# Designed miniproteins, single chains, continued (4), part 2

Each design is a single chain, and the fold is of that chain. pLDDT is the mean over its residues in the fold that is shown.

## One batch from the design tools (miniprotein)

Design m12035
Fold by ESMFold2-Fast:
Structure m12035 (fold): chain A 63 residues (1-63)
Amino acid sequence: NAMDEKAFGGVLGGAIGGNPRAAMAASTGVSLYGPEKGAEMAIRAGEKEGNVQAGKWAADGAL
């Protein structure tokens, strides 16, 4: 449940920033590797898409 909530937080943060890939990276990362690694994956996804802020919001939601 706590992991599911953090994954959802990451998805919501990424979606608000308009970056679905950051949202998906946060959700997948949290589910497989935990919140810290999920946050890192979200930030990287945001950087690759040229939307660093959305990646940071997704990471914040995942943590």
Scores: mean pLDDT 68

Design m12036
Fold by ESMFold2-Fast:
Structure m12036 (fold): chain A 89 residues (1-89)
Amino acid sequence: ELEEEIEKALKELRKALEGKSLAELEDFLAQLQRQLEAVAKVEAQPLAVLSELTGLSPATIRRELARQREILAAMIKEVEEKIKELKEK
């Protein structure tokens, strides 16, 4: 389920963020934002073209892109909250 995938991704993310400086967290946030932008660029393509290239139905492509976007959005929020906590201390 999507919620379980998000929770697993967040657990791995939290481990990866342990001991990182503010600058490293900001660089990582920028990387995640670039990944989200890449997903948005794929979503901007005509679904018919993506379906033709992948052999997947338009509905399947929409679901997979939405899933990736939700995972990335959750990860971005986690990193932003970590940065905010460090700045408040």
Scores: mean pLDDT 81

Design m12037
Fold by ESMFold2-Fast:
Order: C-alpha cells, then sequence, then structure tokens
Structure m12037 (fold): chain A 77 residues (1-77)
C-alpha cells in the first residue's frame, strides 16, 4: 500500500481543486505533464480521464481505471 498511500497524500488536495474547477490550464498542465495549450483543447471528460489515469498510475493500480470504466459500461447496457 505504499504507492496507494503516496498517491492519496499527493492527489487528495489536488482532487478537491479539480472538482471545484480552481485549477488553471497552466496548473493542470504541470500536474498532468502536458502543455497548457493541450489542456485548453481538452473537454471536461478528457481532463477527468487524464486526472484519474494519473492518480491510478501513481497508486500502482492502472487496472483500477479499466475496472471502473467496465462497471460504468455495464450499467449503461
Amino acid sequence: DAAQRAAVAKWTPIADKVYNKELSNAELGEILGVSPATVSRMDDKQLRELFLRKVAEDAGRPDLLEEARAALAALAA
């Protein structure tokens, strides 16, 4: 759980700012490792997906993101 603990400590304060839409394109670019111009071109869905993927990668659980998507797809069927 070291990776999960580190991810929680790192991303909890950032997640609150993301949900409140307090982060600028420049700040999101620094956090997600993309340019501010790239952030500016992304819609809310793409932004959320990159954020969740980044959190899952830092937690060492990339499959968790795939599991969540599969569960949502099953609910829509």
Scores: mean pLDDT 66

Design m12038
Fold by ESMFold2-Fast:
Structure m12038 (fold): chain A 87 residues (1-87)
Amino acid sequence: MLRVEVKVKEDEAEIRIEARGATPAQAFAAGYKALKEVKDKVKKVKIHIRAEESQVPAMRSVAEDLKKAALNMGFKEVEVEVEAVPA
């Protein structure tokens, strides 16, 4: 099930995407919506994608695309991380 959690701390937002069982397109769309939600509130964003081991290569591409999207939206600092979820 695809889940997104957004936490705003002063000038920074953390976007956590639980992408297990999600397609790359679904994960990207969810992350992009979260970025749009916080773009006028914060200057810094951290995107953390958690996925199954088999999804990790595709989710790394999603993370890079989300980083480019965030920079294009005007975020000054963008950090992305992809983590394999333990069984």
Scores: mean pLDDT 84

Design m12039
Fold by ESMFold2-Fast:
Structure m12039 (fold): chain A 85 residues (1-85)
Amino acid sequence: EDEEEARRAPVLLTDPAAPPADLEAVPAFELDGRPVRLQARVTADGVPRLTEFTLRVPGASEAEQAALRAEMRAAAEAAIAARLA
């Protein structure tokens, strides 16, 4: 849907000082035997849309995280859609 209000949800950065209060994270899961932390911004506005996506895999390089991010993005969107349905 077209909206005049810009989707200004900031990139989901892990801020150790003050994480976003309205951030809702999907459940933790494992990918290929590795513990994976997935965070996706889902606001209470009732807008069922993934705005930003953050994937963190402990011990993985940026290249590994980039590859996993593309694969997990689709899974994350499906999980969020199911949760909001």
Scores: mean pLDDT 48

Design m12040
Fold by ESMFold2-Fast:
Structure m12040 (fold): chain A 100 residues (1-100)
Amino acid sequence: TPEELKKEAEERIDKLIAEARKANTKEAIEKAVNEILEIIQETVEKLVEMGKYEEAIEFMEEAGEKVVEALKSMGYDELAEEVKLIIEDAIEKLREAMNK
């Protein structure tokens, strides 16, 4: 189920990015980013519950990069940088938890 969880999360994220691009408003994009970060958090928590820490980190790196690239492509460079920092901080905290 880790592969299924990641795939379902990726499909949800892709849909939210597509909807945000179509709406093309700051409000819609900010709302989509918040929903995407929630999906990432929920998926990571489920993977961690399964003891799948490496898969959780890999998922955060891949999903984070996808969101950052999408935001940059839409001209939201500042928001992209904020998302990048949020994901990098979350990955660092999870890596620290793995080493204990």
Scores: mean pLDDT 86

Design m12041
Fold by ESMFold2-Fast:
Structure m12041 (fold): chain A 101 residues (1-101)
Amino acid sequence: MSLSEQIGLALRAIGSLIDAEISKDEKERIEAVRRAIEDLKQLTDPRLLAPLVKRLGEVASKEKNPKVRELAIEGLKELLAQETDPEVKAIIEENIKRLEE
């Protein structure tokens, strides 16, 4: 995947994370988190992935609906399973730990 393609995915993920944070409709927030996770799974550049994983963790920590938080935790676990960069792994693990507390 080209850097330009990864930037496009990152921008789409940012838009989805904003929707997840501001949408008043629970269904829209669930779909936004799902879209963000799918885009993050396609990102391989740690410079793009690390800040977006942090943002997903922040969105999930502010979420009052346990279903949306559970979806974010499962998505982070799937990202952890495919990640090879030790810095990104550490960020994912830290966010999972915080959300499960």
Scores: mean pLDDT 84

Design m12042
Fold by ESMFold2-Fast:
Structure m12042 (fold): chain A 61 residues (1-61)
Amino acid sequence: SLEEAVQRLENARTGDEALAAADEIVERFGKEAVPYLEKLLESEDPAVQRAARHALERLGV
């Protein structure tokens, strides 16, 4: 589900894991993920913030 994919991004242990989770979200769910990704921009984890920005840029947001 989208919620499970977002949870994988939020729980990513490395920047590479975060980017891989972000790419999965973009490819599987597209723009329906935008509200979830925008919330992750407020994350205290810099890797999660960067991955969320990367995903939003890929979605044209």
Scores: mean pLDDT 84

Design m12043
Fold by ESMFold2-Fast:
Structure m12043 (fold): chain A 68 residues (1-68)
Amino acid sequence: MNLEQLIKKLSSLLEKLPEDVAEELSDLLLQLSQLPESVLINALSKLISLLESGNVEDAIKFLKKISS
């Protein structure tokens, strides 16, 4: 899956989350914009997998770990 497809899928998943959670995830994702594309693709794929399985808390924890 290319970066554009991952971003579209992530946006659809974020629309289903509470606004405060979606904002926190969006802020963390902005910090990831400085990462190489290959790392960003892997991070977005992992994030999408966690969100699709309902593991929102694990998704937030994962992003905080890789954005630091």
Scores: mean pLDDT 79

Design m12044
Fold by ESMFold2-Fast:
Structure m12044 (fold): chain A 65 residues (1-65)
Amino acid sequence: SLEEEAERFEKEADEQVARGDYRGAIENYWKAAELYAKLGDVEKAKEFINKMKEVREQLAAARAA
């Protein structure tokens, strides 16, 4: 189901953050957000958009010149 797919992308993204794969995490949080939006769970979709923003900030800090 779409709900199970969204949960799988969320878990994968969380694990990717833990291992420092910020780009992979951003992609999987976006996929989770898209699926939650399709399910009508707008609040969950917004939550993952915010998680992507936080991870982008971590990626930018890691790549600071």
Scores: mean pLDDT 83

Design m12045
Fold by ESMFold2-Fast:
Structure m12045 (fold): chain A 97 residues (1-97)
Amino acid sequence: EEIEKDYQKVMEDSLKKMEEALKRYQEAIDKGDLAEAYRWLGEYYNALSDYYSALSIYYRKTVGLELAQKYSELGGQYKRLADEYNRLAEEIEKLKA
C-alpha cells in the first residue's frame, strides 16, 4: 500500500502548524492577551493531534495494532486538550466583555 506520501504530508503540515501556533502564542503572551494565547495553544494541540493520528495510521499499516492504538489514543487526548484551551479562551473573553 502507498500510504507513505499521505501520512508524511499530514505530519509535515502538522509540524508547520505547531511552529506557527507557538510563535503566535508567544506574540499573544507579549501583548498580555491570555485569551488569544489560549486560542493558539488550542491550535498547537489540534496540530499535535493530527500528527499522532497520522502516526497511528502509519503504524497500523506497518508495525502493528498496539502501537497504532496508543498513537490514536494520544491524538484523541491532544484533541480534547485543544478543545479545553479554546473553551478557556472563550471564558476569559467573556470576563473582559
Scores: mean pLDDT 82

Design m12046
Fold by ESMFold2-Fast:
Structure m12046 (fold): chain A 77 residues (1-77)
Amino acid sequence: SFEEELRRLAERAERIARRALLLEGFSEEEAERAAREAAERLRGMATKLAEERGFEAARAAAEALLREDEELLRAME
């Protein structure tokens, strides 16, 4: 279901944001806040896009954005 896929995408956004801030030396509290914000932002954008263009388009767009973020995370080392 879209809801289940959205949860998985949001979890990916959380992991990316949390790890990125920890690698930069931010506190665990700051990393968790950023993780929650990233998840909420992704949920909002994906939900809006799903309403406008359907859930397959929303999933594809979210996956593309997360892939870019994951590549940026790798570059941060």
Scores: mean pLDDT 84

Design m12047
Fold by ESMFold2-Fast:
Structure m12047 (fold): chain A 117 residues (1-117)
Amino acid sequence: SPALAAFFQRIAQLLQEFIDKVLEGEDVDEVYEEMKERILAALEEFADAQGLPPEVRARLLEEAEEYLEKFKEEVKKVLESDLSEEEKRRKLLLLQGWLLQRLADAVNAALAAHAAA
């Protein structure tokens, strides 16, 4: 749907902004908190627009928070490693793709659960 495509484009943009800021040397914890708040707000807004039941919405948000926390831990490991700047950039882009896919899977599962009457 156009709404689903627009939603994932927004999430992809937020993740790209995070990676760019982190690679430019901004504080990971501060940039992560801003990104997390914006992603969770976008998920809540999307869930409301789709009419998702409270139990489906709660599960989606909980799952998203778990993936975001894992993403943060892995990003910090990459940045603290002795890898080259090029290799760090490559690994961060892979982590971005991983997180986007996990969030997409969670949203699709929530929509499927809502459709199963």
Scores: mean pLDDT 87

Design m12048
Fold by ESMFold2-Fast:
Structure m12048 (fold): chain A 77 residues (1-77)
Amino acid sequence: MIVLKDLPLLDAARVYLRALDAPQEAIEAFVADLEKTAKARKFDLNAKVTAALPILDDWREAAVEFYRALGLPPPRP
């Protein structure tokens, strides 16, 4: 498990994807999409996130797991 503790939403996403060895450009693309989704759903971007997330072999699956942990629907393709 990758433990996220007391991190703002976008920073939590960056820490999780970086822990899975995602390339920096992919991390920033995910964070940009997450910020747009969070704003649309009135999620507080300054609220601290604490979550335990799975270690994944493919960082591309991290987006779905991160959204699931936050109670958000998975991103559309």
Scores: mean pLDDT 77

Design m12049
Fold by ESMFold2-Fast:
Structure m12049 (fold): chain A 68 residues (1-68)
Amino acid sequence: SSLMEMLIEDPELAELLKETSKYLIELGKQGKVSEETVKYAEEMLEIAEEALKKYRKRKEEEERRLKE
């Protein structure tokens, strides 16, 4: 997905999406947002976390190459 690729290349955006999604999930626990909003937030959180994992892997591989 284009969103996933964008988030992998922009870890600051991925962290922002992660924090925003967590905030919406907490609002859902307080009954301040709809269950559908919580569901979307949970999906966005999963995408953001996956993107950050892929970014860290790329970063580790690049650092390994630079030390050789």
Scores: mean pLDDT 82

Design m12050
Fold by ESMFold2-Fast:
Structure m12050 (fold): chain A 66 residues (1-66)
Amino acid sequence: SVLEQLLMREAGLSREAARELVRLLLEGGSDEEIRALLTKAGVSEETIDRILANKERLAALARAFA
């Protein structure tokens, strides 16, 4: 999806991590669930905080392009 490609380019996520994050956003995942997913994927704390700060916007984009 467009959002998966954006997350890979802008946040440096792997394709697998980007895909899992998009799925979790579509399922209404909590900040704790998203943090756990990204930590397991090796994403830096700074990048995780930026993603969480934009969570509602990213979730809206995921729904628009699902």
Scores: mean pLDDT 82

Design m12051
Fold by ESMFold2-Fast:
Structure m12051 (fold): chain A 108 residues (1-108)
Amino acid sequence: NDLKQAEQYEKQKDYLNAGWLYRHYGLANKDYIGGAEKLEELAEKAKKQGYNLSAGDLYGQAGLLYYMAGDYEKAAELFEKAAELYREAGDFDSAKSAQDMADDLKKK
């Protein structure tokens, strides 16, 4: 039961492992928007704790789910948020990759 395990990780403040399970649940059930919304929630919690790298990863995964749902505007927004968080964390390679993805999606 991935959903129940995700809730346990969230209770432990392990937002990356919680996000991985919510992403898998959304993909398995074709609930891309629901999975993405949960990943955004976890990203906000990680950001509030100062875990900018984890928050960036979670926003990037949420953006990917919105992309699969065909919501390119929301996907671009989340990749831009990921890029900002990667820059704050000092991961400039991941920041560039996320920004390039956002810029490409804005052309769709």
Scores: mean pLDDT 86

Design m12052
Fold by ESMFold2-Fast:
Structure m12052 (fold): chain A 90 residues (1-90)
Amino acid sequence: AEELRRRLLRVAEEASRLLAEAADLMDAGEDPSAQLEEAIRLAEEGARLARELARATADDPAAKAEAEGWARAFEAAAERARALLAEVKA
């Protein structure tokens, strides 16, 4: 469980860095597509890992709820990045 949590934190940090880089590129009038596409991929991986953590902690309601929260956060981040990518490609 702790190893999965550390992996989730690394994925979250990397996705956040890519989203920040994409925002900087958009502010500069440059193409953020590569950064947004990679952020989507990482957010989807994070959601999958969080779902795995939720299954692994099914006997602990608090830990399961925390993992489900992580999955929802990653899913929301992926949807936001997809919306930004759609606007950039329009």
Scores: mean pLDDT 84

Design m12053
Fold by ESMFold2-Fast:
Order: C-alpha cells, then sequence, then structure tokens
Structure m12053 (fold): chain A 83 residues (1-83)
C-alpha cells in the first residue's frame, strides 16, 4: 500500500542563500525518486531570518520513510554548509 510521510524543518539562513538551498534539495529529491521509486515533493518558505522546508514522500512505506530521511539529512547538511 502507498503511504505519505511528511517532515518539516526550520533553519536560520539568510534569504540570499535560499536559492542555493532549494537547488540542492531539488537535486536530492530527483536522486531519491530515481533510487527509491517514491514521489518526493519539497516546499520552501522564507520568513524573516527563518527558512522552513517541508519534505513529503509518497510510495511504499519503507521507501517513502527512507526518502524523507535522505532529504532531511541533505537539508541539514546544506543549511550547515551555507551558514
Amino acid sequence: SLETVTETLEFELPASKAPAFEERLKEAARRAQEELGAMVQVETEVSGDTLTVTITATGEREKARRAVELLSAEARRAAEELA
């Protein structure tokens, strides 16, 4: 059966770095979709000094969960490297 897994993360990042962050997450989502066969969607929102990212994966339960884990790890790494 198909399942949807969602995770929301918040980072303190300058708005000027949001495009680079989004590019990295789009590439990570593409790789996760190819490797796991889950549908991955990433939404970003900038409000003041806060960047909010919402990762949603739909697919077979373990694959959707793994996709969200991979994207969350990439988001944390990207935020750290762009800080």
Scores: mean pLDDT 86

Design m12054
Fold by ESMFold2-Fast:
Structure m12054 (fold): chain A 93 residues (1-93)
Amino acid sequence: SAKAEAELLKLLEEVKKKLDELEEWLKTSKDASKQEVLEKAKELDEYLTKKGVEITKLYEQAQSKELEQKFQDLLQKEVNLGKLIAEKLEELS
């Protein structure tokens, strides 16, 4: 569906922006506290939980190979960001 494809693309772009903003914050915020990192991680988890349901539904409706690749790239970015959060928390422990 063209509508589902357009909605999915917009949602994937919004999620990517959120992930990019947090990655930049983690890399530049040298004096961040453990509490601040945990708060950012919780905000991201809540955001991705809500958006993940919408993405999955639209992804099934879109059936676009290009959007499938973008979705997989975002999942990999989320995994990599989770690792950065874990590493930052270990440094602050």
Scores: mean pLDDT 83

Design m12055
Fold by ESMFold2-Fast:
Structure m12055 (fold): chain A 92 residues (1-92)
Amino acid sequence: SAERDRKVTLLLQALAYLEAGKPELAIEYLLKAGLDEEEARKMVNDPSLVVDRMLELTKDDPEASEVAELMKMSLIKDPEERKKLLEELKKK
């Protein structure tokens, strides 16, 4: 679960970078999450695939899946939280 949670966090960070218009940083985080470069480039062109991958990683763990969904919904629905996350990611 710790390894899965790490990968989900990296995918969420990659999604945030894609939304910020920073695809090169998004690719770095996708690679850290265990995706190859071809898969990462597909996700840059279709960010919904990042969400699908997060859900796939948590499908057999209802608690982890619920946490991932709440995290995604919280960051997307709250513009201020999303902006805060993007600013933190920009510092790196």
Scores: mean pLDDT 71

Design m12056
Fold by ESMFold2-Fast:
Structure m12056 (fold): chain A 94 residues (1-94)
Amino acid sequence: DELVKKALEGDKEALLKLASSEDEEKARKALEAAVEYKDVETLEKIAKESKYEEVRVKAVEALGSLGDEESLKKLTKHKDEKTKEKAKELLENK
């Protein structure tokens, strides 16, 4: 898959496209690449918009690991309960 290959090679536009995929495997690959490249923008997008709850929660955890307190604060206001709970948990432990 050309899109997956470009995203894994660090193409920012390809990574953002892959992060918007409705395919679970592609969504997981986008998460992995965003974590590897420490791409806060893509991780925040995944945490807010991914169709897959597990993928959203892992993106929040990755933001916490990177110390991005600002993105975590934004996610505490998000409507998705699991994303909101995880963001609050990570902020309380900082």
Scores: mean pLDDT 80

Design m12057
Fold by ESMFold2-Fast:
Structure m12057 (fold): chain A 74 residues (1-74)
Amino acid sequence: NEEARRLFEELARLLADPRATVDQKVSGALYVREKMRALGEEYEKLAAEILELAKDPAKVPEARELARRQAEEL
């Protein structure tokens, strides 16, 4: 799914951006989760996992890697 790939790609980029605040990263992950809900349950579940990781600043690198990997696998 090209749209799901694009959304995960954008999220990975946002999570990697040192200029982005924690609030911006969490808001971006929320946005992606909502869009993924329309694309399928598996995509929504992955986006929800990334969102939970993004809420913890110490786990943002894990959130980024998960988003990057999903974009690559799609």
Scores: mean pLDDT 84

Design m12058
Fold by ESMFold2-Fast:
Parts: C-alpha cells; sequence; structure tokens
Structure m12058 (fold): chain A 84 residues (1-84)
C-alpha cells in the first residue's frame, strides 16, 4: 500500500533525525540506530527527508524531541493502517 509505505518511510526518516541529534551529544552510542533508520528510510525511497532530518538533529539537539514526536506520529498512523 502506497499510503502505508509513505507513513513508514516518513517515520523512519524522522527517527533517523532523532538519533542523529542523540548521536551528536552521546559520542556515538546512537550512531548505529541512526544508520539503521537512515538505511531503512532509503530502502523505502525517503533518503532526502532522512538526510534533512538528520542534518536538523545535528545542527540543533533541541530539535530531537520534535523529530521524535513526528516519527512517533507517522509510526502511529502506519500502525493504525496495519490494524485495519
Amino acid sequence: DKELKELEGKALAYYAGYYAALSKVTGGEASVEMASYLGKAEELGYTDLAVEAAEKGRADPSAGAELKAKGEEYRAKAEELRKK
């Protein structure tokens, strides 16, 4: 389903941004999660959004909470579609 893939891709992209923000302040503990979410977003065709979110997270660590909230919002919408 195109809509489900879009919601999943956006959720993964924003989570990549969240983990990029964490990686900047934790000295690399979150780098594996960041790379994982970036790769998954790329596989779904959301590379540009994921890179943009990651850059935002690195530039402003306080944006991490906003990026996480967006990721959670899109994940919740995707989960709702999977439930039917």
Scores: mean pLDDT 82

Design m12059
Fold by ESMFold2-Fast:
Structure m12059 (fold): chain A 67 residues (1-67)
Amino acid sequence: RYVARRERMEASDVTVELAEKTKTSAGQRALAAATGVSTAFVRKVVDDKNNTAEGRAGAIQEAVLER
């Protein structure tokens, strides 16, 4: 029933290249706003040193789908 007033990024649009941009604080905030995921979650995913760029993209995609 509720529709986002602003366009939001689809989970399938979260690519490895976008995950690489999350290495900056500006990129983290931009992706969080586009996907509707919290900035704190995006930062936590990026700060996890065990995650590859593909793993970061997958984690963010999964969070978007669960929402």
Scores: mean pLDDT 64

Design m12060
Fold by ESMFold2-Fast:
Parts: structure tokens; sequence; C-alpha cells
Structure m12060 (fold): chain A 86 residues (1-86)
């Protein structure tokens, strides 16, 4: 649906913002910012997992499911990078 496409696009933007924040925190060795980015990534991962389960229950289009799965994998990779820098 158009509404679901918009929701996924907003989540894609959130991942992009957190990626930029993580890159900045890693470059500056800012442990406080790294901890904050990790908390936001944990929350985002939980939201993405909940959305994915909801989409699968509602038989959402596979293309949209694939997009959310890709976002979840990117968020998880970013979390690993942040955790290694802590």
Amino acid sequence: SIELDIEISLLEMEVSVLKLAAERAIKKKDKELLAEVKKELDRLIERLEELLEEMKRNNAPQELIDRVEALLEEAKRLKEEVEKAL
C-alpha cells in the first residue's frame, strides 16, 4: 500500500540518520554518542522486527517485506560496528 511504502521510506531515512551519527561517533571516539546511537539502533531494530511480523501476518507484498528485511540487516550490521567501537 502507499501508506506502507511511506512508512518504510521513513524507516529508511531513520537508518540513514543513525548511520551518519554512528560514523561521526566512531571518528570522534565519542563513547557517549556511541552509547546513544546503540540505544536508538536497539529501538529501531525492535520496531523493524515488529513491523516485519505484522507485514507477514497481513500478507504484505514480498517486495515490501524484502525492503524491511534489508533495513533490519543494515541496522543490525550498524549496531555491530557501534558495539565494536564502544
Scores: mean pLDDT 89

Design m12061
Fold by ESMFold2-Fast:
Structure m12061 (fold): chain A 61 residues (1-61)
Amino acid sequence: MKELVFEGDDPATAARALEAVREAIERKEDFKITLVNTTDGSTVEIEVKEGEAWGRGTGPG
């Protein structure tokens, strides 16, 4: 699993983290992305595992 850490409190840092999540999902790669706000110490973790597209499945019933 690849792990990426983005540190910052600006919207560009958040945008790059979200872009990495989206790319990992599209490529179906296992990824862990951590976004750290360096000003207040808050942390957001996003884990992408082999991205199964959630399709609206019709069940067998």
Scores: mean pLDDT 65

Design m12062
Fold by ESMFold2-Fast:
Structure m12062 (fold): chain A 83 residues (1-83)
Amino acid sequence: LTPEQEREAEAAIHLIKAVVSENAANKYLKKGDFEKAAQAYEEASRHYERAAEHLAPIDPVTAEEFRRKAEELRKKSEEYKKK
C-alpha cells in the first residue's frame, strides 16, 4: 500500500469502530442505560477523532467533518453522564 492508502485504511478501521460504538450507544439509550450510552458515545467520539487524524494530511475536508462528529458525540456523552 502507498502511505496515502495506509492512512485511508487506518481511517476506515477507526470509522468502523466509531459506527459500532455509536450504534451500541443508541441501543443503550433506548434501554434507558444512560451510563453505558455515555461510555459508548465517548468511545465513538475517540474513534472519529482518530479517523480524522489519519485523514487530515490527505483529505482535510472529511477530517474536519469527522472532528465535528467527534465533538457532537462527546457532547452527547457528557449529557448522558449526568444523573
Scores: mean pLDDT 87

Design m12063
Fold by ESMFold2-Fast:
Structure m12063 (fold): chain A 63 residues (1-63)
Amino acid sequence: SYYEQIAAGMRKLREIGKELGKSVDELLADEELLRKHLSEEEYQLLIDARENPDALVREYLAS
């Protein structure tokens, strides 16, 4: 589902952050770094989710 894809993307960001010594917030602020480590599909999904005002989407972004 869309929510499961958001959760998977956020989990991948946490893994990347752990390897690079960066927080998820630091990764999300760096478009070039995100595009380097995420596929175009993964990147667009997370950007779209961040613009989504849905409270459930925001909860999955925090997971």
Scores: mean pLDDT 77

Design m12064
Fold by ESMFold2-Fast:
Formats: structure tokens, C-alpha cells, sequence
Structure m12064 (fold): chain A 116 residues (1-116)
């Protein structure tokens, strides 16, 4: 049961991290200094969610890796969403990717915490 929650949390952190990385990359292209800053932060934190989420899926670090991956995806998605909102040129796709990364990261972190 705990292993299954950690694996599910890791999967959500991994998927949320991928979306945050993509959304952050698009937000960074939006042409403002603020969008660039938040976009880069979203991509970096999203990559952290991908890495830690993958560790949780592999059973490495268990619930802690799932929790950490979810938090990184949550942070990355939030930064990507902020960057996208500060840049109309980033478009609706960047907003949607950041929002989904944020939501999946939140869910992943909750499952990782529950698995502890």
C-alpha cells in the first residue's frame, strides 16, 4: 500500500515536472525579463520533479522521493504559470502546461506524504 502510493505520487511528480519544464520553457520565450526569470525557474524545478519522480517510480527513496518530486513539480508549475501570465506571447499553451504541472505536483506531493 505505501509502495503503491509512493509510486503513484512519483508518477504524478514526473508528469507534473515534464509539464512545468515545457511550460517554463515557453514562458521564458515571452519577451519580458520577469517571464524569462519565472520560465527558467519553472523549467529547473520541473526537471527536479522529473528526476525525483522517476526515483520514486523506481522505488529509490520511496515516499520521500515521491514527496520531493511532487513539491518540485508544484513549484515548477507555479513558476511556469506566473511566467506565462506575465507574457501574452507565451500563449494559452504555456498557461495550461504551468497550471497542470502545478496541480499534478500538488497531488504527487500529497500521495508521497500519505505514503510516509
Amino acid sequence: MSDELARRGGQLGYEGGLLANKGGTLAAKGGTKEALSYGIAGAISGSGGEFMGELAIKGIGGPFSAYSGGLSAYSGGYSALKGALLSPEAGEEAIELGRRGYELGDRGARLGREAL
Scores: mean pLDDT 85

Design m12065
Fold by ESMFold2-Fast:
Structure m12065 (fold): chain A 100 residues (1-100)
Amino acid sequence: MTKEEMKEAIVKGDFDKLSGMSREELIELVDTLIKEGVISDNVIALRAFMVAEENKDLPDKERAELVRDTVTALLNQAGRTAEAAQLAADMDAEIASVLA
């Protein structure tokens, strides 16, 4: 699989095609896509998952807040500012309701 095919697999959420990649290679490709402005829902989801995994030793509330901040920042970077504001509000309500 070429680097471009790997990037497309990330953007499309075809994670089965990425199973042979190291975690470090996957992180580098996700960071590259974000830097290039290719911020799809699957790129956002994968970055959020990476943040959650890196911070799995934090309390659930603090980890959820970091995930919220990550997703909101990426949506804002993609110009999806209304969606970012709505998601932040929805996630804040869920965190307060479930993890408070």
Scores: mean pLDDT 78

Design m12066
Fold by ESMFold2-Fast:
Structure m12066 (fold): chain A 88 residues (1-88)
Amino acid sequence: LSDEEIEEAKKEAEKRAYEALLKAGASEEVARKAAKRVGDLLGRYLAGEISGAEFMEGVYRLQQELGLSEEQALAAVRAAMEVLQEVL
């Protein structure tokens, strides 16, 4: 993937994760912070900077830091994985 394709995927993942988190009952502030971090993690994964295991560890860390429910964390991961499937 080009740097431009990675940046586009990162932005799309952030947008979809934000929408999914709001639908799963997260506040706007929490959804914004979590969505940005999920997008950043996906961007790093697509750039080959982190493994899939490190991506999931990152999601676990943000769940603990932001107090996301399991349903909210899963919704954010699903949004990122849908973008990943579209770009690979």
Scores: mean pLDDT 86

Design m12067
Fold by ESMFold2-Fast:
Structure m12067 (fold): chain A 70 residues (1-70)
Amino acid sequence: SMKKEREETLEDLKRHLRVYLRSQGFSQEEIDEVIREIDEYFKRNPEASVDELHLGVGEILRRHRERVRE
């Protein structure tokens, strides 16, 4: 089921992102903000494919990295 695959993708992604962002020096508050934006993106796009969801997450991560570089 695509719905189950989507929910599993979200949970796995959040788990991996918490570890990854922490290793990159992100604060707990920054990690929580990224995870919140990802949760909201998944909820706002219920019809989106897994590939489309990955693209959206990539954009969220890119925006946060750009802020840290300033």
Scores: mean pLDDT 75

Design m12068
Fold by ESMFold2-Fast:
Structure m12068 (fold): chain A 84 residues (1-84)
Amino acid sequence: MEEVERKLEEVLREMLEEQLKKNPDTPEELVKEAEEKIPELARETAEFLVSLSKEELEELLEKMDESAELSKYIKPIIEEVKKK
C-alpha cells in the first residue's frame, strides 16, 4: 500500500509539472491547490486500486484510453498492483 501510494504521489507530481510546462499561465492558486491535494489523492487512489480484484484491474486497464497522457502514468502502477 505505502509503496503504491508513494509512486502515485510521484506520478501525480510529474503530471502536474508537465501540465505547467504546457500551460505556464496557470494561476498560482490552482497550482498550490493541486499540490496540496496530491497526497490525499495518492492515498485514496492507492486504497481504491488495492481494493480491486485482478479481473477489475484488468477491466480498468482495458477501459483506459491508451492515447490519453494520463494513461501512460497510471497504467504501470495498476499493473504493479495487479502483480501483488
Scores: mean pLDDT 72

